Designed miniproteins, single chains, continued (3). Designs and how they scored, part 62

Each design is a single chain, and the fold is of that chain. pLDDT is the mean over its residues in the fold that is shown.

## One batch from the design tools (miniprotein)

Design m10142
Fold by ESMFold2-Fast:
Structure m10142 (fold): chain A 87 residues (1-87)
Amino acid sequence: SAMEEEAQRLLEGVRKLADTFLAEIESAVAANAPVSEIRRLVSHMRLMLEHALAEARRLGLPEEVLEEMRRIADETLARAEALLASA
């Protein structure tokens, strides 16, 4: 169905967004970027992931999909915070 296609597209988008932001943060840490810059990247990632979840809710995606998107966001944010703590 169109809703299933949209849900799959959005879930895939959240995964790609999370991976892209995490890779950017990992690169910044590897390049010994200032901690303030890494913190800004983590904050931006949090806002973008929250925005994606809000959009999914407005579109009325199934709870199962919303839960999976939240899980991806939470796990990615936890990894980013760990990278920030190690910087």
Scores: mean pLDDT 86

Design m10143
Fold by ESMFold2-Fast:
Structure m10143 (fold): chain A 120 residues (1-120)
Amino acid sequence: SEKEKRVQEALKEMKKLFEEFIEEFDKIVEKIRNGAPREEVAEELRKMMEKFKERVKAIFEKYEVPEKVKEEVLEVIERGEEEMLELIRKGASVEELTEVFREMKERIGEIVEEWVEEEL
């Protein structure tokens, strides 16, 4: 069906987006390991997360994902950003930063899976 095709295409685009943002996050992790200043790292994370939110909104609009699902995903991204920025400010370990990023991705995946189950 058109609905099934739309949902599957949205999932494909979201998976590709996650792959791109994992690569961007890995670059930030490398900068931290190389001793980049905390403020520089924080600024790059803000830019990365803003781009992520913008692309999520674009995908969700394109594939007619419900506003409720979009709001829930964006809230998870905003919370994850706040937590990661706090960790950077405190000089927390790369391992702690990576764990917050992983938990954010897992929660977004759960929200998207719940939407897919409701639609199909």
Scores: mean pLDDT 87

Design m10144
Fold by ESMFold2-Fast:
Structure m10144 (fold): chain A 62 residues (1-62)
Amino acid sequence: GGHEGEDAGAAAASAGADPALAERAGRYQNKESGRESMRRAAASRTPEEATAAAEQGYKDGK
């Protein structure tokens, strides 16, 4: 569904990822590897882990 990217981006930002990066990464979840990286971002316990996972999600999701 079309809202999956918005939800993933919001969850990553809530975990401490850069909000603009998290939103952009959430939109590009066309591959399972990208979705897995965004799930890791949302589950991260530090802003650094969340941001790194969101960057990987953006790269893998496109």
Scores: mean pLDDT 70

Design m10145
Fold by ESMFold2-Fast:
Structure m10145 (fold): chain A 94 residues (1-94)
Amino acid sequence: MALVTLTGSPAVNRAAAEAARAAAEKMGAQVEVAEGADGTLTIAVRDTKHPTSEVRLEVSYDAATGKVTVVIETYGPDGKLLARAEAEVDVEWP
């Protein structure tokens, strides 16, 4: 399981949550998103196909393109990559 807490702009946080859902769906992982009272978002990803693996979640925002990219990677106990998925979502500003 991987957990990331996002404290940035609400628009970027929403894009990151959507990108995480899209990436998780590509690899068959489970994703849960929770919003805190202070507007922070927590994203939790679990690879149920590989329960003994390490899950890594990377979130990046590119201000030049206005896009958020999420990468999910699953590593076995030997440190080898078992699965990888990536998704990119446009940030929608009000």
Scores: mean pLDDT 79

Design m10146
Fold by ESMFold2-Fast:
Structure m10146 (fold): chain A 96 residues (1-96)
Amino acid sequence: MREELIRQAREEAERAEREAREAERRIKEIEEKEEEAKKEAEELAKKAEEEGGDPEKIKKRIESKIASELSAARIRKVGAETERDLSLRRAEELER
């Protein structure tokens, strides 16, 4: 039944929209924590320098971790937005 397919496509779009919003909130949380993590990286780098370690290595490790998490959240958002748009388009075509 065409109505069933339209309903399913709209439900998929609604689910994907919720996933996109979730990923967007996650991006904001990571960006907010990024400032605190940068401060912690500077403190750890200073301590490592005092102990004869490599401050640049520690700083890069922490920055790389944050960048990886942010990248993953952004990929999730784009994927969910694409799924939403495809599902909405499918529903629209079925309604014609």
Scores: mean pLDDT 81

Design m10147
Fold by ESMFold2-Fast:
Structure m10147 (fold): chain A 108 residues (1-108)
Amino acid sequence: SLSPLPLSEQEAKDLAVGFGVGALDAVARGAPAEEEARVLEEAAELFRREGFDDAAALLEAAAEEVRRIARGEISVAQALERLLEKGREVGVSEAALAAAEGQAARAR
């Protein structure tokens, strides 16, 4: 794998929403929910170690939404809405939110 480049706090938050929406899209397409949640939790741990606490919290929220889908507690569409609202709350960029919403529309 490539050596990671330094990330800004903004870049970390923008990547986190992308990873979260990507996992929800994968689950909508039949990917195993527990594997997707596990990958998000590993990414959250890495971001937290680098001091990107908001990005890590967003990834942890996405992992919980994936598990809610697996338990039949929430639809993929509802999980996407909740994740995008959390992204807005923590200051994900407008460009990253628009890209995530475009990906979410393809998953619906």
Scores: mean pLDDT 83

Design m10148
Fold by ESMFold2-Fast:
Structure m10148 (fold): chain A 87 residues (1-87)
Amino acid sequence: TGGIIDDMFDTYPVDMTIGGIMYDMGDDYYGMGGDYGTMGVMGDVTTGDGYYTIGDDYVTMGYDMYDMGDMMTTTGGTTMDDIMGTI
């Protein structure tokens, strides 16, 4: 059975959200072999949030890519809020 996901459009770990904008990428699940989720971050920039916006770097959005993006999130630096919290 599909439940809620069945009513929605491909909202699996294949989907991607950019600042509230839904970006559906890929056609399969994780049957890609290499880095799963990494392909979905092609040109992935957080435009709506403005936390960690970088042209080429990737930020975890909140899907299965989040597990992989966790490694990529460290490439760039820290958010201003994080620095303020420390100092």
Scores: mean pLDDT 35

Design m10149
Fold by ESMFold2-Fast:
Structure m10149 (fold): chain A 110 residues (1-110)
Amino acid sequence: SALDVLDEAWEGIKKILGELAEEFEKKDNQEGLKLLKEMFEKVEELFLEAKEAIKNNDIEKAIKYLEEAKKVIEETGDKLKELYPELSELVDKAIEEMTKIIEEAIEKIK
């Protein structure tokens, strides 16, 4: 179901975010950890709103929330790379993997 697609996508995003947060924690990058926590909370809220839209048979609205989640992830990645340019490759890979998960979820629920 479309709800299962969103649940699987969110679990994938949580795993990538957890791995990225662990790397920032090992390096005591407190500002980066704050940005990752804020991103987690915003993306979680957007996925919950997308699930409610699906329950109301509003797939177009669900896609808009998922596109907003993608923007939040990309904007947070840009901020992390500005603060921690030495971690740019790690951040880029995580952002690419998370945005791909969202893009695949959008295609599956259409």
Scores: mean pLDDT 90

Design m10150
Fold by ESMFold2-Fast:
Structure m10150 (fold): chain A 99 residues (1-99)
Amino acid sequence: GPERFVAKKVLDVGRRVTERVREAEERGGPEGAAKAAREFAEEMGLSEEDRRRVAEAARRSPELAGKVVQETLIRRIVDGGVLDEEELQKALKEIEEER
């Protein structure tokens, strides 16, 4: 279904981030990785806060940068797709109460 298609696209983006960050890390170390991750996040239109999180993850490993990007995209798809702010706040509260 549409959920499977979206999930595949998110995974594909994560893989591309991991590859780009890994190449940058090989050339410029952790700071090279962080810079590449910031540039990729900016190209995707992520917030400054999300760009910082991706860059910090990239300094630790390329794989972590990919995962953080995947999580950020899932959040944006959920937030921008089918729920208004009130419904989203209710769903988030219910999910936290189920933990």
Scores: mean pLDDT 75

Design m10151
Fold by ESMFold2-Fast:
Structure m10151 (fold): chain A 73 residues (1-73)
Amino acid sequence: SLKEIIEKAYEALLKAGLSEEVARTVAEVLGIAISLGERDVKRLANLIKIAAQSLGESLTDEEAEKIAEEVLK
């Protein structure tokens, strides 16, 4: 379900070091993209990076790709 995807993303983003507020927003963006059929790890990773940067926080390419892969499991 969308809720399960969002919670999984939120936990992964928190573990990567994002603040609670940024992790929640990025998790919602990621969850919506996945619910709309996005399965490309690099596209999801770029979405994570852009969303985090728009909120004043940053992730490396490697961190973002790892989160995308974990959430798609």
Scores: mean pLDDT 87

Design m10152
Fold by ESMFold2-Fast:
Structure m10152 (fold): chain A 75 residues (1-75)
Amino acid sequence: SIDEWIKKYIEEVKPTVEEYKKQYNLSDKEVEGLLEIVAAVVKLLEAMTGKRLSLEEFKELLLSYMDNRIALKQA
């Protein structure tokens, strides 16, 4: 299922997420919210295209959202 591979991808990127959380002092709620947004976008993309994102594409999308959030906190 889509939920199963999303969960697998989240676990795979978890070390990178934890490093960002530690380095940029992100809250648990901020990380949770970002993961929920990325999961929703990925579900929408699969529904629209019928294709699953690769792990690399998922990671790029997640990091893009995290980088945007960090920039907003530094403003």
Scores: mean pLDDT 76

Design m10153
Fold by ESMFold2-Fast:
Structure m10153 (fold): chain A 61 residues (1-61)
Amino acid sequence: MTPEEEARRRERARQYLELLDDANKMKEFTQKYPKEGQELVSEAFRIGREEARRRNAAKRA
């Protein structure tokens, strides 16, 4: 990936992790970036699953 592409993906992933903690922020983000909203959701589902597994492992331990 180009450095710019990587930066965009990291920014989207970070936004999604914030949205996982606050549904209102997700609604605002979708209103601001409707086209990017779907791409963010797709990529963030992958990141979110990894984050959820990490949190579940911490609670299980």
Scores: mean pLDDT 65

Design m10154
Fold by ESMFold2-Fast:
Structure m10154 (fold): chain A 73 residues (1-73)
Amino acid sequence: SSEEELAEQALEAAKNVIEWLKSKKNPTEDEIKIAEDQVKKIEELVKKVDPKLKKAQEAKKEIEKAKELIKEK
């Protein structure tokens, strides 16, 4: 379904944000803002899909991890 595709896209996007954040030892304020904006967009996307989808649940966990990494900056 299209919702399963969106959940998968959200999961991959969240993983990409995490990898990017881990690659940055000292990110700039602008880089942090970009990461925060991307995480918010991914979170809103996940809210629109069936929460019972495995990929949606995985995406939520990766979103939480990305938020924690941003908070440490």
Scores: mean pLDDT 83

Design m10155
Fold by ESMFold2-Fast:
Structure m10155 (fold): chain A 89 residues (1-89)
Amino acid sequence: SEKEKLEEAKKKALEFYEKIRDKLTPEERLLLEYLLYSVHAIKVSDAQLKRARALWKTRGDELFARILALAETVSEEYAEALKYLKSLV
């Protein structure tokens, strides 16, 4: 079901985030956190949301491509989960 697919993708994206958090640039981390927030996987502060929305609008595709490339080096499952979640935002 669509609900099961969403929950599995959220779980995989969170697993990826926890594994690579310290390897991300601050901008890549903020963008990934915005994606996770947008699908209700995490909570973020209002200040982070304002910065993240501006970043998503101006550099979202560039930064997401870099995060995807990193995900693909870890596991294809993480890259697929991230692509699915981005399609919902």
Scores: mean pLDDT 87

Design m10156
Fold by ESMFold2-Fast:
Structure m10156 (fold): chain A 95 residues (1-95)
Amino acid sequence: MKADELFNKGAEYYSEALKAYAAGDRERAVQFAEKSIKYFEEALKLLPEDDLEKKAEVYRMIANAYSLLVDLGHEEYRPKAEEARKKAEELRKQI
């Protein structure tokens, strides 16, 4: 898969996680959020080092997905959400 295809799959799973969360299906929301993060992390591995804008966007989405997991009762993901948010902010300051 190309980085853009992996990012789009991550975004699709994040959307499904939000739908499951809204429907009260907390177990499916967790599963979709974790799949979303996996696709975003794979997209990061394929992005060029100098693509700061796209990397910042991917880290923002990773932070959102980890924050959703925290909202779903998985407090263990809070440090990962904060780290991803910080990385997105640091990258945006370089653009």
Scores: mean pLDDT 88

Design m10157
Fold by ESMFold2-Fast:
Parts: structure tokens; C-alpha cells; sequence
Structure m10157 (fold): chain A 77 residues (1-77)
């Protein structure tokens, strides 16, 4: 839902990301759902987030996980 996405953005901002970076990290994570087994989806999304946004490994992994959760909530909840 939009509420889950807003909560994810606020949490990512609390980690030092801008709203624009948080939105982009969520979209990158969401885009990887269904492209590979779960662990590989996270690794692939985190790598792209690091390369595009210049974020730390922790920020990139967190953004990837939130993006995937937002996408799954949109499909299943």
C-alpha cells in the first residue's frame, strides 16, 4: 500500500538518504522482484543502488529489502 511505501521512505531518510534517493532505492528493489531467487534479487538490487546512488552497503541492502517488501505488499496484500 501507499502507507507501507511512505513508512519505508521515512525509515530510509532516517538512515541519511534523501527522499529522492529513498524513492529510487525502493523502485530499484521493487524492479528485481521475480527476476532471480530471493537472495540474488537482494544482491542484484543492492549492487545497482550502490552504483547509481553512491550509498553504503548497509543503506543499499536496506533500500533493496524495503523496495522488495513494498512491491510484494502491492501484489499480495
Amino acid sequence: TDEIRKAAIEDLKSMGMSEEQAEEAIEIGASQVGTAPYGFEVEKAAKEIKERLGLSTTQAITGALYGMQVQKAKIYS
Scores: mean pLDDT 78

Design m10158
Fold by ESMFold2-Fast:
Structure m10158 (fold): chain A 78 residues (1-78)
Amino acid sequence: KEEAREKIRKYVEKVRNGESVSVDERLELLRAVHKDEELVEKLLNGDTSPELIEKAHKMEEDLQPEVDRIVEELRKEE
């Protein structure tokens, strides 16, 4: 819970600053937000089959609204 929010906060800060985000950081966000732990674990362990890569791209598209929602929540916290 707190770990997920911390990873999302760091990701958002890097994106706002125009910094590049590593693939590992993006995959950790997918695991935290989408709860697709199996997909993220396989990719982190070096399983880069085309099917998993395509699924990861689909999940990244779904991730943006969740990131935006959390950014808005952070703005409302003092």
Scores: mean pLDDT 60

Design m10159
Fold by ESMFold2-Fast:
Structure m10159 (fold): chain A 77 residues (1-77)
Amino acid sequence: DDAEIALGEEVRRLGLEVQEERDTRIKKKVEEITAQMKKEGASQKEIDEKVAEAKAELRREAERRLEERLRELEERA
């Protein structure tokens, strides 16, 4: 059905937007963490671990944003 196809296309578009925003935020956060931790005298291992934690957190935030936007689409339907 046309409505189902349109909804599927919106879901796909939202997924791509959330992924792009996520990747941009990850890049910025990695740069911020790396600069701050180097200033604090942290080891490369500690920096890598904090970067991995931040990436995981931002990916979780992106999943939550996608769920919220999908819920909003469901409310509009």
Scores: mean pLDDT 81

Design m10160
Fold by ESMFold2-Fast:
Structure m10160 (fold): chain A 55 residues (1-55)
Amino acid sequence: SQKIQQLAQQFADQKLSNDERIAATTKAGLSPEQQVEVSQLYIDIRNQARAEAAA
């Protein structure tokens, strides 16, 4: 969903720690499945940023 994508991007931009990301997703009322989806998108965003920095 767009909300999941926005949260993943926001976390990447803010450079939140693992604990901060977990706290934020829990406070936002995300299900465990949605939290996994946010984490996966976060990893993808970080990998893309690393690839762009290397190019």
Scores: mean pLDDT 77

Design m10161
Fold by ESMFold2-Fast:
Parts: structure tokens; sequence; C-alpha cells
Structure m10161 (fold): chain A 59 residues (1-59)
């Protein structure tokens, strides 16, 4: 779960640098609202919160 969350976080950061919106990234990864919240945390430099959000979504 945590390892998968870290990989997802890395993919999200790459997509954000490529100019994709938070909503597009969440849809592309199938994460819905959790993906949007994780992307917001990553935009703010809060990687720990992003990983926690993704880990809770990934059982």
Amino acid sequence: AVYEAVLLGSKMVKAMKEGKSKEEIAKELGLGDAGVRAAEALENGDEITAIEILTKHLR
C-alpha cells in the first residue's frame, strides 16, 4: 500500500509538471476525490499528506 502510494505520488508529480489538472490526474489514475486531494497536497509540497491520502484509498 505505502509503496504503491509512493509510485502514484511520483506519477502525479510528473503529470502536474506536464500541465495536467488535478481533476485529469485523478480521473486518469481512477482515484476520484482522493486523487484531487492528494494532488492538492503535492502542489503545496506536502508529500506526507499526499501519501497518507493515497495509502488510505489503497487498501
Scores: mean pLDDT 78

Design m10162
Fold by ESMFold2-Fast:
Structure m10162 (fold): chain A 101 residues (1-101)
Amino acid sequence: SLKEAVDLYNQGKALFDQGKYEEAKTLFDKAASLAPDTEVGGMSLYNRGLALYQLGKYEEAAEQFRKSADVFRGFGDRGYLISQLYAEFSAYKAKLAEKKA
């Protein structure tokens, strides 16, 4: 299961690097589901958030970054600060988009 999560995470990253954000998002979602509360799970949630951000889905991106931050915080990993910062920035962009619509 963990090996499958790592393989899916790496495939998702390759698709992300190609600009295939919807396909990358699907693979990151599967990786996070296979290995919840692990480093690869936290990384998958973070990169799923980045894919959603690239797609302009800022509110959904913020949710994924918050989930990633919770996973990394559980490990005492300071990487949660990056995920938390992206979550707040994505939430701000979502609110800004609402005010213009």
Scores: mean pLDDT 81

Design m10163
Fold by ESMFold2-Fast:
Structure m10163 (fold): chain A 91 residues (1-91)
Amino acid sequence: EEIELTEISASDERSVVDAAREVQKKHGNVVPSSGVQQGKGLGLDSSTTVTLNGVPYVNLAALAREHGIRTVKELAEYLGVDKVSLGPVPV
């Protein structure tokens, strides 16, 4: 099934945290990789899985924070990609 993704240019200076929050707002019920464990769409306090260029990442905001990655541009460089697309994990 097709899922709307938030595509962000590697030149975008937007915060990774802000980008992840927009994905959460847009979909409301984005579930972690263990989504069957929750019925509300937000079951784990620090565990949110989003797809990044089709690859699932758990707790992307914490990863960015721990590596000093503040912007989507820096995240794209860290991952070696030219564009970041964020969305819910496909089922």
Scores: mean pLDDT 51

Design m10164
Fold by ESMFold2-Fast:
Structure m10164 (fold): chain A 120 residues (1-120)
Amino acid sequence: SEIDELAEEFLEAIQFGDFEKAKEILREIIEKGEEISAFFRKIGDEEYSILHLAAEAGGLKFIKDLIELLKEVLSDEKVLEILKAKNSLGKTAVDVAKEYGHEEIAEYLEKEIERLEKSL
């Protein structure tokens, strides 16, 4: 599907540091009326979003780059919804990072959540 193609292009853009293309893809997803949370599950594994999988894998740089892109494209409220999203097991990305011993990722995500909540 078109969304499948955009998912592959988005991952490639992030991995190669093409943040302008990554932002264009996110804007296109929004313009198509798709929820970013659904798109992130599509990129990941329906049950685990790409944010959950990155937290499990220890991808701190990937998570930082992803969150900065989201802050450029989405409102603080929508970024918070994504950061607080639970996987099929009821776990947030913070919970997953802690479970897999990625303390720096958990601390980074908790600080970003706190900053966004204070901006609302």
Scores: mean pLDDT 80

Design m10165
Fold by ESMFold2-Fast:
Structure m10165 (fold): chain A 74 residues (1-74)
Amino acid sequence: MRVYRGRVEVERGGETVTVEIVAEEGGGLTLTMGEKTVRYDAVMSAEEARQAVEDLADVIAELMGAKSVELEEE
């Protein structure tokens, strides 16, 4: 099983907030920001999971003015 993780750090109200994106091969997509978590159940290939994390990290970074973006494969 492949797991792809994206981490986007943004400045909000003088503090750093982390948006975490996790996509699992054959599993779902999870988005977490602080105490809020949203999960989408989807059956994705490893390549689809990787692309989803990369695309979402890029969009979130652009919309929220990210100070850092980290991508990880496991």
Scores: mean pLDDT 79

Design m10166
Fold by ESMFold2-Fast:
Structure m10166 (fold): chain A 94 residues (1-94)
Amino acid sequence: SEILKELEEENKKAMEELKKILEEALANPEKLEEKVKELAKLMIEKAKELLEKMYEAGLMTEEEYEEGLKEIEKLEENLEASLKKLIAAVKKKI
């Protein structure tokens, strides 16, 4: 399916970007917070894009799409709190 091929390509690109961010963070630990936030933003953006593509392809109802958007919003809020805790924990270890 077209959507699965796009997901596979996007996943490959995401892994390459993750590797690059990790390499940059390892080379300069003081940029760790900035790079982790950059990655989180990218992941949320890709999740919203995927949900939109699924809706446009007719794979979900309008109700399911709206519910999915609410879940992503909740994840975004929780992710900011979780990232602050993770960054604090990592800074103690570096």
Scores: mean pLDDT 72

Design m10167
Fold by ESMFold2-Fast:
Structure m10167 (fold): chain A 77 residues (1-77)
Amino acid sequence: ASPEDLALLTQSVGLAVQGLQAYRAGDTEKARQLFFQSADLISQVDPQSAQQIRQLTEQGDFVGALNLASQTLMEAS
């Protein structure tokens, strides 16, 4: 991946981490918003992974969504 793509994926993982922290604090609405923002950034690099993250987020699987975002960054590195 390009340095620009890696920067987008790094930012997306940061948002996903914040999303999981919000969920653990009991703020499910903020968690959903942060994970959807993460997926929007990932969609510029990997639309298929972004769609899967959105689906996991809709199902309330925030751990799965973060793991997939992190894996997408690791595979791009």
Scores: mean pLDDT 88

Design m10168
Fold by ESMFold2-Fast:
Structure m10168 (fold): chain A 81 residues (1-81)
Amino acid sequence: MQEEIDREVKEAIGEIAAAISLLATKDLPREQRVEHLKELIERLAKIDPEVARAFYDAVKPYLSPEEAEELRQRLDEAIAA
């Protein structure tokens, strides 16, 4: 149990770092980058809602108001599920 929890936390941190890197990368279409963030935030919310909220706060400065709202909607839906 404990080793599995530590593994999940490390994976979540790695995914947060990867998502921030994806937002900084111009090689991927912006729409595709935003979709990857939505998928990641859903996964993080299932692990820990606080981690998912922290992730949203970390990435929102790199998003437009519309993209940030879409990501927040995905976060709220994932936490509610």
Scores: mean pLDDT 72

Design m10169
Fold by ESMFold2-Fast:
Structure m10169 (fold): chain A 91 residues (1-91)
Amino acid sequence: SAAAERARRLAELRAERDRLQRKLRSLKITLKNIDEMSEPLIARVEKQDASRAEKLRAQFDKQKESLENQIAELEKRIAALDAEIARLEAG
Protein backbone atom coordinates (compact mmCIF):
# COMPACT_ATOMS: atom_id res chain seq x y z
CA SER A 1 0.00 0.00 0.00
CA ALA A 2 1.02 3.66 -0.40
CA ALA A 3 0.93 4.07 3.40
CA ALA A 4 3.29 1.10 3.93
CA GLU A 5 5.68 2.41 1.24
CA ARG A 6 5.65 5.89 2.86
CA ALA A 7 6.31 4.38 6.33
CA ARG A 8 9.26 2.36 4.96
CA ARG A 9 10.71 5.45 3.21
CA LEU A 10 10.29 7.58 6.37
CA ALA A 11 12.12 4.92 8.45
CA GLU A 12 15.00 4.87 5.91
CA LEU A 13 15.28 8.69 5.84
CA ARG A 14 15.14 8.96 9.66
CA ALA A 15 17.86 6.29 10.04
CA GLU A 16 20.10 8.15 7.52
CA ARG A 17 19.41 11.49 9.28
CA ASP A 18 20.37 9.97 12.68
CA ARG A 19 23.59 8.56 11.15
CA LEU A 20 24.54 11.95 9.66
CA GLN A 21 23.64 13.78 12.90
CA ARG A 22 25.96 11.48 14.92
CA LYS A 23 28.76 12.12 12.39
CA LEU A 24 28.09 15.89 12.55
CA ARG A 25 28.32 15.88 16.37
CA SER A 26 31.62 13.93 16.20
CA LEU A 27 33.13 16.40 13.68
CA LYS A 28 31.99 19.42 15.75
CA ILE A 29 33.65 17.93 18.86
CA THR A 30 36.88 17.34 16.88
CA LEU A 31 36.83 20.94 15.57
CA LYS A 32 36.22 22.33 19.08
CA ASN A 33 39.11 20.24 20.46
CA ILE A 34 41.47 21.53 17.73
CA ASP A 35 40.35 25.15 18.39
CA GLU A 36 40.89 24.77 22.16
CA MET A 37 44.28 22.99 21.85
CA SER A 38 45.85 24.81 18.86
CA GLU A 39 46.45 28.35 20.23
CA PRO A 40 48.10 27.30 23.57
CA LEU A 41 50.30 24.78 21.71
CA ILE A 42 51.28 27.33 19.01
CA ALA A 43 52.10 29.96 21.70
CA ARG A 44 54.34 27.45 23.51
CA VAL A 45 56.17 26.42 20.29
CA GLU A 46 56.54 30.10 19.20
CA LYS A 47 58.64 30.83 22.32
CA GLN A 48 61.23 28.29 21.06
CA ASP A 49 60.91 28.38 17.24
CA ALA A 50 58.75 30.99 15.46
CA SER A 51 59.13 29.21 12.06
CA ARG A 52 57.92 25.89 13.52
CA ALA A 53 54.99 27.70 15.18
CA GLU A 54 54.00 29.25 11.81
CA LYS A 55 54.10 25.81 10.12
CA LEU A 56 52.03 24.30 12.97
CA ARG A 57 49.45 27.13 12.67
CA ALA A 58 49.17 26.46 8.91
CA GLN A 59 48.62 22.72 9.58
CA PHE A 60 45.86 23.40 12.16
CA ASP A 61 44.24 25.96 9.81
CA LYS A 62 44.10 23.33 7.02
CA GLN A 63 42.65 20.72 9.41
CA LYS A 64 40.00 23.18 10.68
CA GLU A 65 39.09 24.24 7.11
CA SER A 66 38.67 20.57 6.09
CA LEU A 67 36.47 19.89 9.14
CA GLU A 68 34.40 23.08 8.58
CA ASN A 69 33.80 22.04 4.94
CA GLN A 70 32.73 18.52 6.04
CA ILE A 71 30.41 20.03 8.70
CA ALA A 72 28.83 22.40 6.13
CA GLU A 73 28.20 19.52 3.67
CA LEU A 74 26.66 17.33 6.40
CA GLU A 75 24.40 20.22 7.54
CA LYS A 76 23.19 20.65 3.93
CA ARG A 77 22.48 16.90 3.65
CA ILE A 78 20.63 16.85 7.00
CA ALA A 79 18.55 19.90 5.92
CA ALA A 80 17.62 18.11 2.66
CA LEU A 81 16.62 14.97 4.62
CA ASP A 82 14.57 17.08 7.10
CA ALA A 83 12.73 18.69 4.15
CA GLU A 84 11.98 15.27 2.56
CA ILE A 85 10.81 13.83 5.92
CA ALA A 86 8.52 16.87 6.46
CA ARG A 87 7.10 16.50 2.93
CA LEU A 88 6.33 12.77 3.45
CA GLU A 89 4.83 13.37 6.93
CA ALA A 90 2.53 16.12 5.52
CA GLY A 91 0.94 13.76 2.92
Scores: mean pLDDT 90

Design m10170
Fold by ESMFold2-Fast:
Structure m10170 (fold): chain A 73 residues (1-73)
Amino acid sequence: SVDDLLASLKDRFNEILSITDLNEKIKAIDSLIDELQAQLAASTDLQEQMTLGAYIVGYSTIKLSLQKEIEKK
């Protein structure tokens, strides 16, 4: 269900937030995005597809922000 998906995403994101190294955090976000893209490709439910698409965009935006912080070095 969408509720189960949201609960799983919350747990995974909390794990990522605990990562202190920016490079490792970006890798973890990249892995999460890859998993969500695979789920989107396999999904036949419109609500699930919309939810997955929104979170892919959201996590991609967070990744871009973290990459910009590294580029300042």
Scores: mean pLDDT 82

Design m10171
Fold by ESMFold2-Fast:
Structure m10171 (fold): chain A 73 residues (1-73)
Amino acid sequence: SKAQQIKDLIKKYFPSLPDSVQEQLAQQLVDGKMTPNQVALQVRDLVEADSTEPRSVLQQRLQQLAQGLQQVL
């Protein structure tokens, strides 16, 4: 399903996110309640405070997620 493809992309780039959060974000994107960019911003908000990686690396992963999500829509 589309939701599963989206969830798999979120898991690929952000495997530390809880499975329930991945499913919620995937469903919101499928339902048209969020855009790919809005999903990436939500992911950023959830991970940035606890991130130990450089901001540039986080931003690259977020951009790759947004681009991947755009391709599966």
Scores: mean pLDDT 83

Design m10172
Fold by ESMFold2-Fast:
Structure m10172 (fold): chain A 56 residues (1-56)
Amino acid sequence: MIELRVGDKLVLSPEHQGIIIGEASEDSVVVRFEGTGKVAIMRKEDLVEAAREIIR
């Protein structure tokens, strides 16, 4: 399983990128989306499936 870390930048699509800013639980992280500035709690499994790339 790919390990997601605080500070990792996720490329979900060419137009949508997010940065992991914290951990909410063992299975979820707090993501801030650069385009909108919105913050969301998302499951690690969903992010690994949706992410095209993970930039450290």
Scores: mean pLDDT 76

Design m10173
Fold by ESMFold2-Fast:
Structure m10173 (fold): chain A 62 residues (1-62)
Amino acid sequence: MDEEIERILEEAAERVASIPGVEGAEVDRERRLVTATLGPDATEESLRRVVEILLEARERIE
């Protein structure tokens, strides 16, 4: 149950971290959320992709 949610969050963090302009992503298992760190080279397109991935992960959890 929690293991499936953790897997979804970890997959989302990996996908976010692979986006150009993202410096890193980490999972907060207690709050069931992913935090993304955007670098100075992040574009509006980078931010849009981050938001899309995080919203998809949220939908899969809910």
Scores: mean pLDDT 78

Design m10174
Fold by ESMFold2-Fast:
Structure m10174 (fold): chain A 51 residues (1-51)
Amino acid sequence: MEEELEKVRRRRARMAGLPEDQLDYFDASKRDEIAAELEKLTPEEIEKLFR
């Protein structure tokens, strides 16, 4: 699950055009939103997001 959360965060950073170092700063305000989205998804759906 932690790995899946990281994958979602990285994908969001890429969409925003940010490097991973900037992801922590950008994500600080969106951690609740990302966690809520991840909680709604099944492990199978999380895998599809990363594929």
Scores: mean pLDDT 58

Design m10175
Fold by ESMFold2-Fast:
Structure m10175 (fold): chain A 77 residues (1-77)
Amino acid sequence: SNQQQAQQLIVQGNRLLSQGNYDQAIQLYQQAASLGQNNPLLRSQAYGLLGVAYRRQGNDDLSQQYFDLARQDYDRA
């Protein structure tokens, strides 16, 4: 299912994030967010992780945008 695929992408992304591979982690989290289009809680989780990854890269503006998107999805769920 899309939910299972998105969860696997998040697990892989978290591993890459812990290794400092921020660009690859971001790509996997973006794919997970796309698979979560009909699951606001799952998409919120992926957007929150994008916020974390962008902050670690020093992109505070993009980090804040993704945290705002994550909050909106969470509040709608």
Scores: mean pLDDT 90

Design m10176
Fold by ESMFold2-Fast:
Structure m10176 (fold): chain A 68 residues (1-68)
Amino acid sequence: SLDDEIDVGVIEVAAAVTLTAYRNTGDKEAALKALDRYEEWAKTLPNPQAREEALKIIEDARAEIEAG
């Protein structure tokens, strides 16, 4: 649905902004805390497929932060 597409898109933008902020600041704690907040919201999404997609985006971003 349109709402599900918007929800996943919001997480994509949020993750990208978080990664960009991390690259600019080096603040790993702030970046991981931001992703934790987004993950908590993503877990509340009613559509299981949209929720899974959103959580994968967050997981990938978290892995990138932890590696860098």
Scores: mean pLDDT 84

